# Ledger of designs, part 90: designed miniproteins, single chains, continued (2)

Each design is a single chain, and the fold is of that chain. pLDDT is the mean over its residues in the fold that is shown.

## One batch from the design tools (miniprotein)

Design m7311
Fold by ESMFold2-Fast:
Structure m7311 (fold): chain A 69 residues (1-69)
Amino acid sequence: SEEARRRAEEARRLRKENGGKVPAVNEEQAAALKEIAAKLNEIGDGIDEALKLLKEGGSREEADKLAAS
């Protein structure tokens, strides 16, 4: 709920700066997001480790390996 509120406020600001129009998410992006969400439900610990690596300046590729483990 709090995250949703924050995202909504950010989207409103971006919409104003972009002239009042924000394009919808592409089908490919929506499919990728659903795939990530499914993996998150299955591998919680791996995702936490991958996020930690990314915060430490690690590469996306290395984080993906940890999430897949």
Scores: mean pLDDT 59

Design m7312
Fold by ESMFold2-Fast:
Structure m7312 (fold): chain A 71 residues (1-71)
Amino acid sequence: MEAAEGAEKTAQKYVNEGRYDKAAELYDLSAKIYEEAGELDKARQSYQNAADAYEKSGNTEKAKELREKAK
């Protein structure tokens, strides 16, 4: 849980720096950790954040994939 929270914090830092590709990877990582922990609401939010970051980085295919997981 601390690992997922740490990844989200670092991802937010990369968003602020305009490094959307790195932010997306960390949000995707945190979403998977939350999902494995059974924290489905947090997992959905992290997948949405990862999808938004991938879209901003130009990876529209990966963004679509993660938005489906956020449902």
Scores: mean pLDDT 82

Design m7313
Fold by ESMFold2-Fast:
Structure m7313 (fold): chain A 98 residues (1-98)
Amino acid sequence: GAMAELAEREKRREEILKRADEVIQRTNSVIDEANKIKKENPEKKELVDQALKHASEALGYAVAARIAAETNVDLAEGYLKQAEEHLDRAEKLVEEAK
């Protein structure tokens, strides 16, 4: 019924907000590590710049997911998936640059 559907959407919204916050925290850690590598190892600039680009995209999508979660849970889940994919790429590029 309508009340059960509302409860399920609220639960999905809470999960999206939690996961988006986790993506933001992890992405900030990646940005910090990437900037440290770039400062200490200028020869790794190309890999680090790619990681920072993916990290920026992950932050953008995570923020979009938080905003969309208030009105459209399905759209928010789509943005969250994009955020997680970009974060995964950023983390892999940072590991490669080490």
Scores: mean pLDDT 90

Design m7315
Fold by ESMFold2-Fast:
Structure m7315 (fold): chain A 88 residues (1-88)
Amino acid sequence: MKEEIKKLGEELLDILMEAARKASFDEQVELTLLAMQAVTVLSIKDPKEAAEELARVARQAGELLKKFGMDEYAERIEQVAEEAEKLL
């Protein structure tokens, strides 16, 4: 579980960073704040709490990316959220 959470968290970060490279400056700020939240998830010691927080951050990121019209990135993030929810 801890290793799976780490892999999902790293995938979430990679997707957010990739999306930020294609985003406008103001969109990059919002995506960077979510990336910081994803980093804090990786510091959570309890695997269940980490999975719950990872799923929450991923769902929030997916909604934001859809708002920005980045549907392909949003879909990838939604998959991360689903995988995190399976760990609960």
Scores: mean pLDDT 81

Design m7317
Fold by ESMFold2-Fast:
Structure m7317 (fold): chain A 55 residues (1-55)
Amino acid sequence: SHMLQELLRAIGRVLRAIGDVLDAELAGDEEALRRAREELERARRELEALLKELE
């Protein structure tokens, strides 16, 4: 179903964003960390909205 494909894509985006946050923390790059955290929050909100549509 379209919803399952969108859900899997949203999960993938969250996992990628988590990786970016970890990479930025390990590198000690404060600017990259800030951007990565903003992207993670955006990805999490998109996933949350999709999960709500499945109710």
Scores: mean pLDDT 85

Design m7318
Fold by ESMFold2-Fast:
Order: C-alpha cells, then structure tokens, then sequence
Structure m7318 (fold): chain A 75 residues (1-75)
C-alpha cells in the first residue's frame, strides 16, 4: 500500500540520521559513561526501526538496522 511505502521512506530517513549519529558517537571524545548512555538511547530507536521494517516487509531495512544495532553494541 502507499501508506506502507511512506512508512518505509520515513524509517529510511530516520536511519540516515541514526547512521550519522552512530558515526559521531564512535568518533566522540566523550567519556565512556556518556557514550554508553547515548548508545542505549540509539539502540532503543534502532530496535523500533527493525521491528517496523520487519512488519512492512522491508528486508533491506531489517538488515541495515541490524547492522546499526551491532555497531551500537560495539561502542
């Protein structure tokens, strides 16, 4: 449906923001405690994107956000 396609595009746009946020976090000179807090917040957002992409049948989105989740867990 057109609504599903709009939701997929919205998630993709949010994913672009998350990619940039993870890159900034990995390259940040912030304390490990501050990085852990941000990683926890981003992890929650990314789990939501994985679940929604799965519901919409966006297999590429699921793989993308699973990769983002794995990156967050390595911070």
Amino acid sequence: SMMNQQQIRRIQTGGDYIDTSIDNLQNSDDSQSMKDDQATNYGSIVRGYIDRARQLGDTRGVRRFQGNYDRIQSI
Scores: mean pLDDT 82

Design m7319
Fold by ESMFold2-Fast:
Structure m7319 (fold): chain A 61 residues (1-61)
Amino acid sequence: SHEEVDRAIQRAVLLALERGDEAALAEVVALSKQLNATRDTDPARAAELEARIFALEAELA
């Protein structure tokens, strides 16, 4: 759901900041922007971006 993905983005941002991982922070921001641009027009691409956001959040946890 949108709420679960938005929560994962927020958590990934906080984890990247806590770790001082500038590359991870930049990646989360880029993925979030791409997801917002594709959510309404490309469901397959949106699902791919959501999966990558969840994977990155788990990797940073």
Scores: mean pLDDT 84

Design m7320
Fold by ESMFold2-Fast:
Structure m7320 (fold): chain A 74 residues (1-74)
Amino acid sequence: AAPLSAEELAERQAIALERIDQSYKELREKSGLSPEQAEDWRRRLKEAIAAGDLEAAEQAALETNEERAAALSA
């Protein structure tokens, strides 16, 4: 994909971070996942957002808790 402008990147990073934090709260409410696994998932996505790789983070924010649990259990 074409590189994002600085303004577009900052806006998408802010939105992605907010959505990831919201999704993290939902993961923390699911008793089947360890707090460590939920935190590792959140940390990796925040690192991707900081690096400008927004597609993976944006898609992950749209996943269900069941889909996230399946990915973490693979």
Scores: mean pLDDT 70

Design m7321
Fold by ESMFold2-Fast:
Formats: sequence, structure tokens, C-alpha cells
Structure m7321 (fold): chain A 57 residues (1-57)
Amino acid sequence: DEANRRLVKASKEAIDYLEKGDYEKAREIVREAMRELGLTDEQAERVFEALKSVVDS
């Protein structure tokens, strides 16, 4: 519930920065959200790549 809400918010913010070309900020947002959920940096990188793929489509 709370985890899903944080993930959705972080994903929207990351997508906005990706659309602006600010990849560093987008990656930072995803990593911070994933760490708060107890996930690894590897999992955060996978999520970041998935979001980037969606924006680039």
C-alpha cells in the first residue's frame, strides 16, 4: 500500500526527469525510493532501465 504509493510517485518523478534529459536525477530518485523499500541498488538499476525504455519508446 504505502510502498506502492511511494513507487508510483518516484516513477512519475523519474519519468519527468528522463523526459527532460536529466538521467542522473532520474537514477537518484529511483535508487532512493528502492532503498526506502529495502531493495538493492541492482534492483534499482533494473527499474531505472525499465523506465528509460518506456520513455524512449
Scores: mean pLDDT 78

Design m7322
Fold by ESMFold2-Fast:
Structure m7322 (fold): chain A 67 residues (1-67)
Amino acid sequence: MSEEEVAKKIGELLKEAEKAIKEGNIERAQKLLDEARRLVEESNLPEVVKLAALKEIEELEKQLKSL
């Protein structure tokens, strides 16, 4: 998978996780966030891109824990 494809996939997972959080689907949201984090950690994306993605994941995890 290309760098661009990985970044796109991470963005899609984060968008789906946000939707799941809004719907109160805790299990689905957690699974999506876990998958996004794994892709970031396993990727060869530039550090600045990884940091931005991880920050977004942490923001969404914080929202999930507030439910």
Scores: mean pLDDT 83

Design m7323
Fold by ESMFold2-Fast:
Structure m7323 (fold): chain A 81 residues (1-81)
Amino acid sequence: SREEERKKIVKEIAFNLRLIGVSFLMKLKGLEELKKDESLEEKLKKIEEFLKWAKENKELTDEEESFLESLIEEIKKKIEE
């Protein structure tokens, strides 16, 4: 239905906005941003490396770490599909 297609589009928009948010956060921390032309696997690797670095250096709040962990799990699910 059009309703189901709309919900799918909204979920994809929300997912991409979260990726943009993470890219911006990485830039604020002086790290290399996520590139628009990178694969989901390449983006996943960068976000996992960012989270690892941030935990080791105490550079993020608990809420920011939880946000990144949730996004990592969502990206993994998308790659497995």
Scores: mean pLDDT 83

Design m7324
Fold by ESMFold2-Fast:
Structure m7324 (fold): chain A 61 residues (1-61)
Amino acid sequence: SAEDAFNARLKAAHDRFVARYQALVAEGKAKGLTPEQLHAGKVALFREYRAEVARIEAEAA
């Protein structure tokens, strides 16, 4: 159904966000990012995730 497809896209977006968040934390540890740099990276990922969710919601309407 369209609802199942929509929910699958939201789940995929969330799973991708979680994977990118974990990768950022791992990279930050490996490269010695400062707390400020790590925070900025997290803010950028949250912004991108919110934009992706908004796009999915707009396309489902």
Scores: mean pLDDT 87

Design m7325
Fold by ESMFold2-Fast:
Structure m7325 (fold): chain A 70 residues (1-70)
Amino acid sequence: SKKEKFEEEIEKLKKEVENDPRLTEEQKKEINEILEDAKEKVNKTDLSEEEVEKLIKDAKEFVKKKIEEA
């Protein structure tokens, strides 16, 4: 399902964050809390496929920026 795809992508991002040596423990916690909140929101709402894909893209860009700025 679309929600399962979103959850899988978020879990991959969370693992990427946890394993990135450029991030501090505090940064990893903050980023993963934001990703977990996004996962909870998607699970509680009936979103279109386009909306889910946009949220996945936004989450990936968010993590990429945080890692590049670290």
Scores: mean pLDDT 80

Design m7326
Fold by ESMFold2-Fast:
Parts: sequence; structure tokens; C-alpha cells
Structure m7326 (fold): chain A 72 residues (1-72)
Amino acid sequence: MEALKAAEEEVERLAKEAGLPEAVVEAIKANMRDLVARGWIKTPEEAKEEAKRMVRVAANGLAERAAQRAAA
């Protein structure tokens, strides 16, 4: 739980700083939860580093997604 809590706190902090939409924040949290559950991330330190990377990737990915169109 400590690693997941650290990941969520870091994601919230960095996402606020980067201005990420709520849906993206939830997606990152879901990914972090999965990584922790599978034992890929076990320490709060590792969780914070991964959260930092995920937020950066998501911010860059928003530019890529802007090139894609949401079709209904």
C-alpha cells in the first residue's frame, strides 16, 4: 500500500503541475496500481520515479493524441 500511496500522491502533484485532465490522471493511477500489484514497483521511491515518468509520457502523449480524432 505504501508504494501505491506514494505513486498516487506523486501523480496528483505532477498532474496538477502539468495540467493533465482528470481522465488521464485516473488512467495513470490505474497503471501504477497494476504495476504495484504485479510487484514491478515495491518501494515508495520506485513508485515516485515511475509516477514522474508516467506523467511526463502522458503530457507528451496529449500532443500525439491531439493528432488523432475521437470518433463517435
Scores: mean pLDDT 73

Design m7327
Fold by ESMFold2-Fast:
Structure m7327 (fold): chain A 98 residues (1-98)
Amino acid sequence: ASPGSLAAAEAIARALGSVPGVEAELEGNRVTVTAGDSPGGRLAAATAAGGAAAGPGVRVEVEGNRVVIDVGGGAAGDGGAPGLAGAAEEAARFGRAA
């Protein structure tokens, strides 16, 4: 994984992990988000999946209340794809508001 893809994955995990009832697990450039049974957690996970899917080099897999986000080598939180980290923060905000 590139330093940019690792930084983007870390930013995503940190943002989504701030939502009560959401667990964010970081493995290199892969973020696994598990939303609890709360409406806010599910909303945050769904919003993150939609935002991440809009980026080139990003693969998103949705399985019930789990979202797996793979940040490819070309996707960077700062340099190449700042919107990806911003989408994760927006998802966390929706989860906290619900």
Scores: mean pLDDT 64

Design m7328
Fold by ESMFold2-Fast:
Structure m7328 (fold): chain A 82 residues (1-82)
Amino acid sequence: MLTLPQEALDVIDIFAKAFGLPEKVVQAIREAIDKAARENGKEADAQTVADVLGILSSLYRKGMSEEEFNAAIEKAVEAVFG
């Protein structure tokens, strides 16, 4: 069960629509952020999520594979949460 607040989920959904991301990738983003917040005892508020998505957008390239997306998500999450 995701522990992210609705405002954080809304920010992810807006990002997903803007970049045309498939639901599988959107779910991976939600799960990675939720896991990192829980493991680091940090709050995953809308601003924290926006910071992760900002880094992810800088790493985004058209035609990225699932493996490249997963690596980009991990890098963006690590940069924000440590």
Scores: mean pLDDT 79

Design m7329
Fold by ESMFold2-Fast:
Structure m7329 (fold): chain A 60 residues (1-60)
Amino acid sequence: SSSLQQFIAQLQQKIAELQAQIAQLRREQPDAVLEISLLDGVIALLQGMIAFLQQKIARS
């Protein structure tokens, strides 16, 4: 498998981990608004990277 496909899979796994962390924070620390906001921002950036990499693979 290509290194780009493996990297996309790693980014998808990281997004899943961050989503699980946000869910736990919302349940256990309702005051963690800033931390949750920062994690949501990171997820958005990772999703953008995946979209860019998928377009690059499609052009190859």
Scores: mean pLDDT 85

Design m7330
Fold by ESMFold2-Fast:
Structure m7330 (fold): chain A 61 residues (1-61)
Amino acid sequence: AVDEVAAFLAQHGVSAPFARQTAETLLAQPEDLRAASARVVGRALNLSLADTQRLEQLLRA
């Protein structure tokens, strides 16, 4: 949940406090919008397709 998403974001260059805030914002989205949100964040952080898919999985857990 929040801690796993925050840890993923921190691994990809997001500062720890901002990673937590971003994780909370993403998980507050309706489930059907979380995949789209993962793609937006993936582009912003220049993530690979595999890392973007991992973020999507974490948001669905």
Scores: mean pLDDT 79

Design m7331
Fold by ESMFold2-Fast:
Order: C-alpha cells, then sequence, then structure tokens
Structure m7331 (fold): chain A 61 residues (1-61)
C-alpha cells in the first residue's frame, strides 16, 4: 500500500463537526452555511474531500 496525498491528516475539530450535524438536523441553513465555510477554511481540505465529509455527516444525521 502507498500513502496518497488524500490520506494526509485532515482533522476537523469535533466541536465544529457536532455543531454542523446539529444544524443540519435542525434545518438551520444559516448556521450550516457558516459552519461549512469555517470548517473548510480552518481545515484547508480540498473541495472533493470536503464534499465527501459533508456527505458522510448528512448520511449519519
Amino acid sequence: FEVLPDDVDFRVPVDLMDRYARALAAGDEDTVAELKRRIRELTGMPEERFQRLLATIEAVV
């Protein structure tokens, strides 16, 4: 196995992830938009990886 660039340690603060999941469940679009941007900017995650993260959170909420 080889380590690909997308296997880099992209940690998302659990506090922000929890808030994002709660906002999704509550239907708070304003909070969702703000947290989405904040998580992306803080993490520096590529858009493709970021979209997968969002899809994962949405699937479990």
Scores: mean pLDDT 67

Design m7332
Fold by ESMFold2-Fast:
Structure m7332 (fold): chain A 95 residues (1-95)
Amino acid sequence: LSEEDKENLRRLGAARDAALSDQALLDEVRARAEARGITPSEGETLTLATVRVLLGPEGEDFALDLIAAGASAAEAFDATLAAAGVKTPEELVNS
């Protein structure tokens, strides 16, 4: 991996750790998903909270819109990061 790829993975890990440590954020993200008719798992809630830490409420809303349209949480995460210009783990492997 390049130094840029390592930094992207480090940022993703830090955002996930921040989300995991913030119960109020996890509760808010879950409530926002449920308001859209989505019942996220614990892992899906963490994924959405990680998007919110990285990209703010606009990134969370984009991911929620994709899930409401039938995308998985993983697909929505990858698409939201790609739209923001952040390399996903799949892109890092294929680069």
Scores: mean pLDDT 76

Design m7333
Fold by ESMFold2-Fast:
Structure m7333 (fold): chain A 65 residues (1-65)
Amino acid sequence: SSELEARLRQLRAMLKEYLSDEEIDELVATVERESAHGPSAMDAALAKRLQEFNRKRIERKKAEG
């Protein structure tokens, strides 16, 4: 979906503000590696990485609060 692609692009822009270029490159490399297994695998890898990142952020906030 073009709408989903637009949202993922916005999320990547937000991550660039909070993550180093090296960290973003590692994320992209992981997704590209999984793309060898097909587009669905690439999408799944991206979603999984974003969920892992978000989960760690939530856990940090809860630990501080």
Scores: mean pLDDT 66

Design m7334
Fold by ESMFold2-Fast:
Structure m7334 (fold): chain A 96 residues (1-96)
Amino acid sequence: SARREALLAQAAALRAQLATLERAVAEAGAADPAFGEAYRLALEGVRGTPAQEAELLARAEAAADPETARAAAEVARAAAELEDQAARLEAEARAL
């Protein structure tokens, strides 16, 4: 149980960090709708194939500007990594 509790605590910390990031993205998107749309496209892209990611990033650049699209893509990748790490730890805890 101690190992399971440690894994779940680590997952909860990552989920809290993801929630903080998602709130910051919502605030940024409210202030700049182009950033919000670029983030949505980038987040969809990081879950797809490399070809799909490239296509969606090109659409994000068209919806905003290249700097905004790049910033959105970096934040989307960080969000995806936090979610994937939390999910892996939660899955490992369930397997115990």
Scores: mean pLDDT 86

Design m7335
Fold by ESMFold2-Fast:
Parts: sequence; C-alpha cells; structure tokens
Structure m7335 (fold): chain A 61 residues (1-61)
Amino acid sequence: SLADQLAALRAELVRRAFEVAHEIWKKLDAGEITEEQAILELHKRVQELRDEYAARAAALS
C-alpha cells in the first residue's frame, strides 16, 4: 500500500539521519569542525533529508 511505502521511506530516512549525526559527531570529535558548525551542518543535512522525503513521497502518489 502507499501507507506501507511511506512508512518504509520514513524508516530509511530516519536510519540515514542517524548516520549523518554519527558522521558529524566524528568530525566534531576529530576537531575538524566547531560545535556551532556541527549544529549548522546537522540542521542543513536534516533539512536535505526532509526535502528528499517530500520529493520521494510525491513520486509514490
């Protein structure tokens, strides 16, 4: 069903959000970015995932 496809898409993007958070944390821990930069990058990457969700969800309808 469309609902099942949307649920699967959400689950995929939530998993990818955890991967993004892990990557950003690794950069922060390595001293490659500041805490302020980490917050901004996380916000940007989460917004990109939200935009991808909207686009891919629209393609399913």
Scores: mean pLDDT 88

Design m7336
Fold by ESMFold2-Fast:
Structure m7336 (fold): chain A 99 residues (1-99)
Amino acid sequence: AEEHLKKGREALKAGNYDEAIKHFERAVKEAEERGDKLLTARAYSGLAQAYADKGDIEKAEEWLKKAVDLINSLTDEDQIIEATLHLIGAAFALGIAKR
């Protein structure tokens, strides 16, 4: 999961949005299989950002909502902070895409 999160972020920085989406989808699958809510929330935020940067507003909003819902289920303060920082990045990208 962590390796695919890293590769997804690298693809986003390069403007390779379809590649970023594929890496974040793999990160979601691996994180969900592990029951790792923090990695899953980070991967959901990555998908939201990638779809926003690609201009797919509907999918970006869907993944952002999934990330918010999952973060609201977290109880560890450090995990909430980390997940929220990634969520802010995705929300900002979506805000730009809507303009």
Scores: mean pLDDT 83

Design m7337
Fold by ESMFold2-Fast:
Structure m7337 (fold): chain A 71 residues (1-71)
Amino acid sequence: SAAREAGLQKLNRLANAAIAGDVEAARRYTREALEAGVPLSQLEAVADQARDHGATEAAEAIRETLEEHRA
């Protein structure tokens, strides 16, 4: 579906930016992915992946953005 394709594109964009350590892009793309309906579990997985690649600040930015959305 178009919605699922859009969500996957947003998720891939976020993963690439986060692993590269782009903190501001990680925040922005997390918001865009949430708006596109990407499940929180998939966004949490990207944060874990970024941390595993040493991008700790980008991983934290994703988690902070998820907490903001939850509130």
Scores: mean pLDDT 84

Design m7338
Fold by ESMFold2-Fast:
Structure m7338 (fold): chain A 71 residues (1-71)
Amino acid sequence: TEKASAIGKAVYEALLRAGVPREEAQAIAIKLATMVANGTPQEVLKEEVRRLAERYGIAEADVEAILALIE
């Protein structure tokens, strides 16, 4: 849950910086945090982060920071 919380927060803040509305950013961050808490494989988590980065225009530095939290 500690790792899930850290990843969720990082995703939320990255989405806000990319201009995603707070409500949508929160829903996406909760989804990612839940995937981490449920033991989703790191390759699946990385794929989801890359997909979000492409869709929402997340900055490369933020993507790298989130991926580092995953491994």
Scores: mean pLDDT 85

Design m7339
Fold by ESMFold2-Fast:
Structure m7339 (fold): chain A 67 residues (1-67)
Amino acid sequence: EVLSEEELEEEVEESLWLMRVSIYLRSGDLEGAKEVLEEAIERFKDRPEAVKLFEEELEKVKKKIEE
C-alpha cells in the first residue's frame, strides 16, 4: 500500500497531537488533555478514523475527571 504525501502529513500531525495528549495525561492535567483532545477532533474532523481515536480518548479522560 502506498501512502500519499497528504496521508503522511496527516499521520504525523495526528501522532504529534496524541503525544501532546499523553504529556498532559502523565502530568495529571486532565482538563488540559480534554481541551487538546477537543481541538484535535475539530482539527481532524474531515478524517473519521482520527476523530474516532480522539473521541475514544476524550471519553476516557472525561470519566477520569468525573472520578
Scores: mean pLDDT 76

Design m7340
Fold by ESMFold2-Fast:
Structure m7340 (fold): chain A 75 residues (1-75)
Amino acid sequence: SKEDEEVKKFLEEYRKIMNEIYQKYLPEYRAKMAEIDALAKAGVITPEEAARLRREYRQEMAKKIHKDVIEKLKK
């Protein structure tokens, strides 16, 4: 149906925008994960604290990505 074609086009555009935004944030994300891993390996933070910090940063990053995706979909 025409509705199915519109949904498919929307999903293709959404996927493109999502990939662009993920690529934009990927270096920052990698750097932060590496920092947390280095701190845990050095014994500066516990493995439990490292796991918590990774979860918190992933949640913060997801919020940033979601906001940027919504703003791009609005134009």
Scores: mean pLDDT 83

Design m7341
Fold by ESMFold2-Fast:
Structure m7341 (fold): chain A 83 residues (1-83)
Amino acid sequence: MNEEQLKAEFQRDAEAASAAVPELLERIKKYVEEGKITEASNLEVALQVYLAIAQASGNQEAVDTLRKAVEEARKLIEEAKKK
């Protein structure tokens, strides 16, 4: 794969990951409400992987979106653990 193709793939993956954030956060909220903390934590790990892809792509908007999503996911999981 040439460098331009690799950059294009990371860019597409970052955009797709950013677009998936609302659905992933809703799934995390649902898992937290159901007491499925392990499942919620697994989705938070997926958001961290997507953040790493966005950082590698250089797409700052995707980085900002995914960073906020990771923070929100962690907050939801921490609040659930306090119950």
Scores: mean pLDDT 81

Design m7342
Fold by ESMFold2-Fast:
Structure m7342 (fold): chain A 70 residues (1-70)
Amino acid sequence: SPLAEEFREAARKAVEIGLDAVRALVDYAANHPEHGEELMRAIVEAVREVNPDLAPEVGRYARQALARRK
């Protein structure tokens, strides 16, 4: 979806800024009531593509953020 692509691009830029920027993006995405899970997958996939070493931590954080939403 266009929204998921926007979040992938934002995630690539956030990785360059630092892990805290990626976490902030995850928290923002988790607040989307319709698309939270789709946006989380997009962010984690983009992070894995740019910096695979960060993907496990971002995935863990994304799961926790999504659980807090529900």
Scores: mean pLDDT 80

Design m7343
Fold by ESMFold2-Fast:
Structure m7343 (fold): chain A 60 residues (1-60)
Amino acid sequence: AYELSDEEKKEIKEYIKKNKKEVIENVQKELKKLGLKPISFEASEDEVVEAIQKIYAAMS
């Protein structure tokens, strides 16, 4: 499975903090398109990063 580096995770977490609602909405759309389970709108930054990793793994 695809796994993000610690540096990539840090950068993504910073972006999520600034744009959390927008990022979660886009991640939910991609998860649904790929047939994966959606995340909560109250998902933690770590949960969002995990979902992004699953999306990348499914697209690879």
Scores: mean pLDDT 77

Design m7345
Fold by ESMFold2-Fast:
Structure m7345 (fold): chain A 71 residues (1-71)
Amino acid sequence: ASKEELGKLLSEAMKAAKEEGDIEKALELVRKAKEIANEAAQRYLDKAEEAIRKGDFEAAERYLVAALLAS
């Protein structure tokens, strides 16, 4: 899978969480991102899921960026 595809999924996940308030959609998009991510990126995506569940969207955004950079 392309880094561009990963970036699109992560951008949509952040939009779902912060702009739409759709936590279930955000978590589903992060899970789809994990399917195409390498092991290092998956570790950051696990942390992003926990941050999203806790409503810590600032931490979630940092972890999603870290996942993309690790890819």
Scores: mean pLDDT 83

Design m7346
Fold by ESMFold2-Fast:
Structure m7346 (fold): chain A 56 residues (1-56)
Amino acid sequence: MSREEAREVAERLARSPDPGVRAAAGALLHDLDTHELSEEELRRGVEGLLRLAATS
């Protein structure tokens, strides 16, 4: 998963009506802006966020 793909998912879910999903998406966006994330870290972050969104 690319950094750009992860950002698109996080930006989309930052607009979620669920405050927990928005908070998680905001945290991933902050990590994308402040850290160099590996492909594995990007994948795990997005998977966690999508799982949270699916259960909310």
Scores: mean pLDDT 80

Design m7347
Fold by ESMFold2-Fast:
Structure m7347 (fold): chain A 65 residues (1-65)
Amino acid sequence: VTREVSALLRAMAEAIRVGGSLRLEKRDGKLVLVFETRSRDGAERMRRFGAELERETGIRTEVRL
């Protein structure tokens, strides 16, 4: 399993847990994982998760409310 596939699976699991969605974008040739949620609590949780995932994998994450 590649680093990208592992990161994607972890991101999908967290998005499902929080009741949000995950979108994949490509910017400047790099993969970006975009979390979307309608709740402030969900956004804060996703930001913390995303920061750790980005630190561990180097894959950029964003959260949109």
Scores: mean pLDDT 77

Design m7348
Fold by ESMFold2-Fast:
Structure m7348 (fold): chain A 77 residues (1-77)
Amino acid sequence: MKTVIIVRRGADKEEVEKLLNDPDVEEVYFAPGVDPEIIKLAEEKGVKVKRIPSFSDEAILKTEEEFKKKGYKVKVV
């Protein structure tokens, strides 16, 4: 099953790193204000990195809902 991770502002680097070790993770979406070191970690692991242009929690929830409708497992941190 394909997994998408959505990372919010204030996410813990170690928590994100554990999620990135899941071989089903296809893409990671970053909200504005996420620590650049976490973004680099995802890029170094070869996962597709995308950015959410909106700063609102509503934009994150909409992104989660859209991927769930496409049959993805979604993890929000």
Scores: mean pLDDT 78

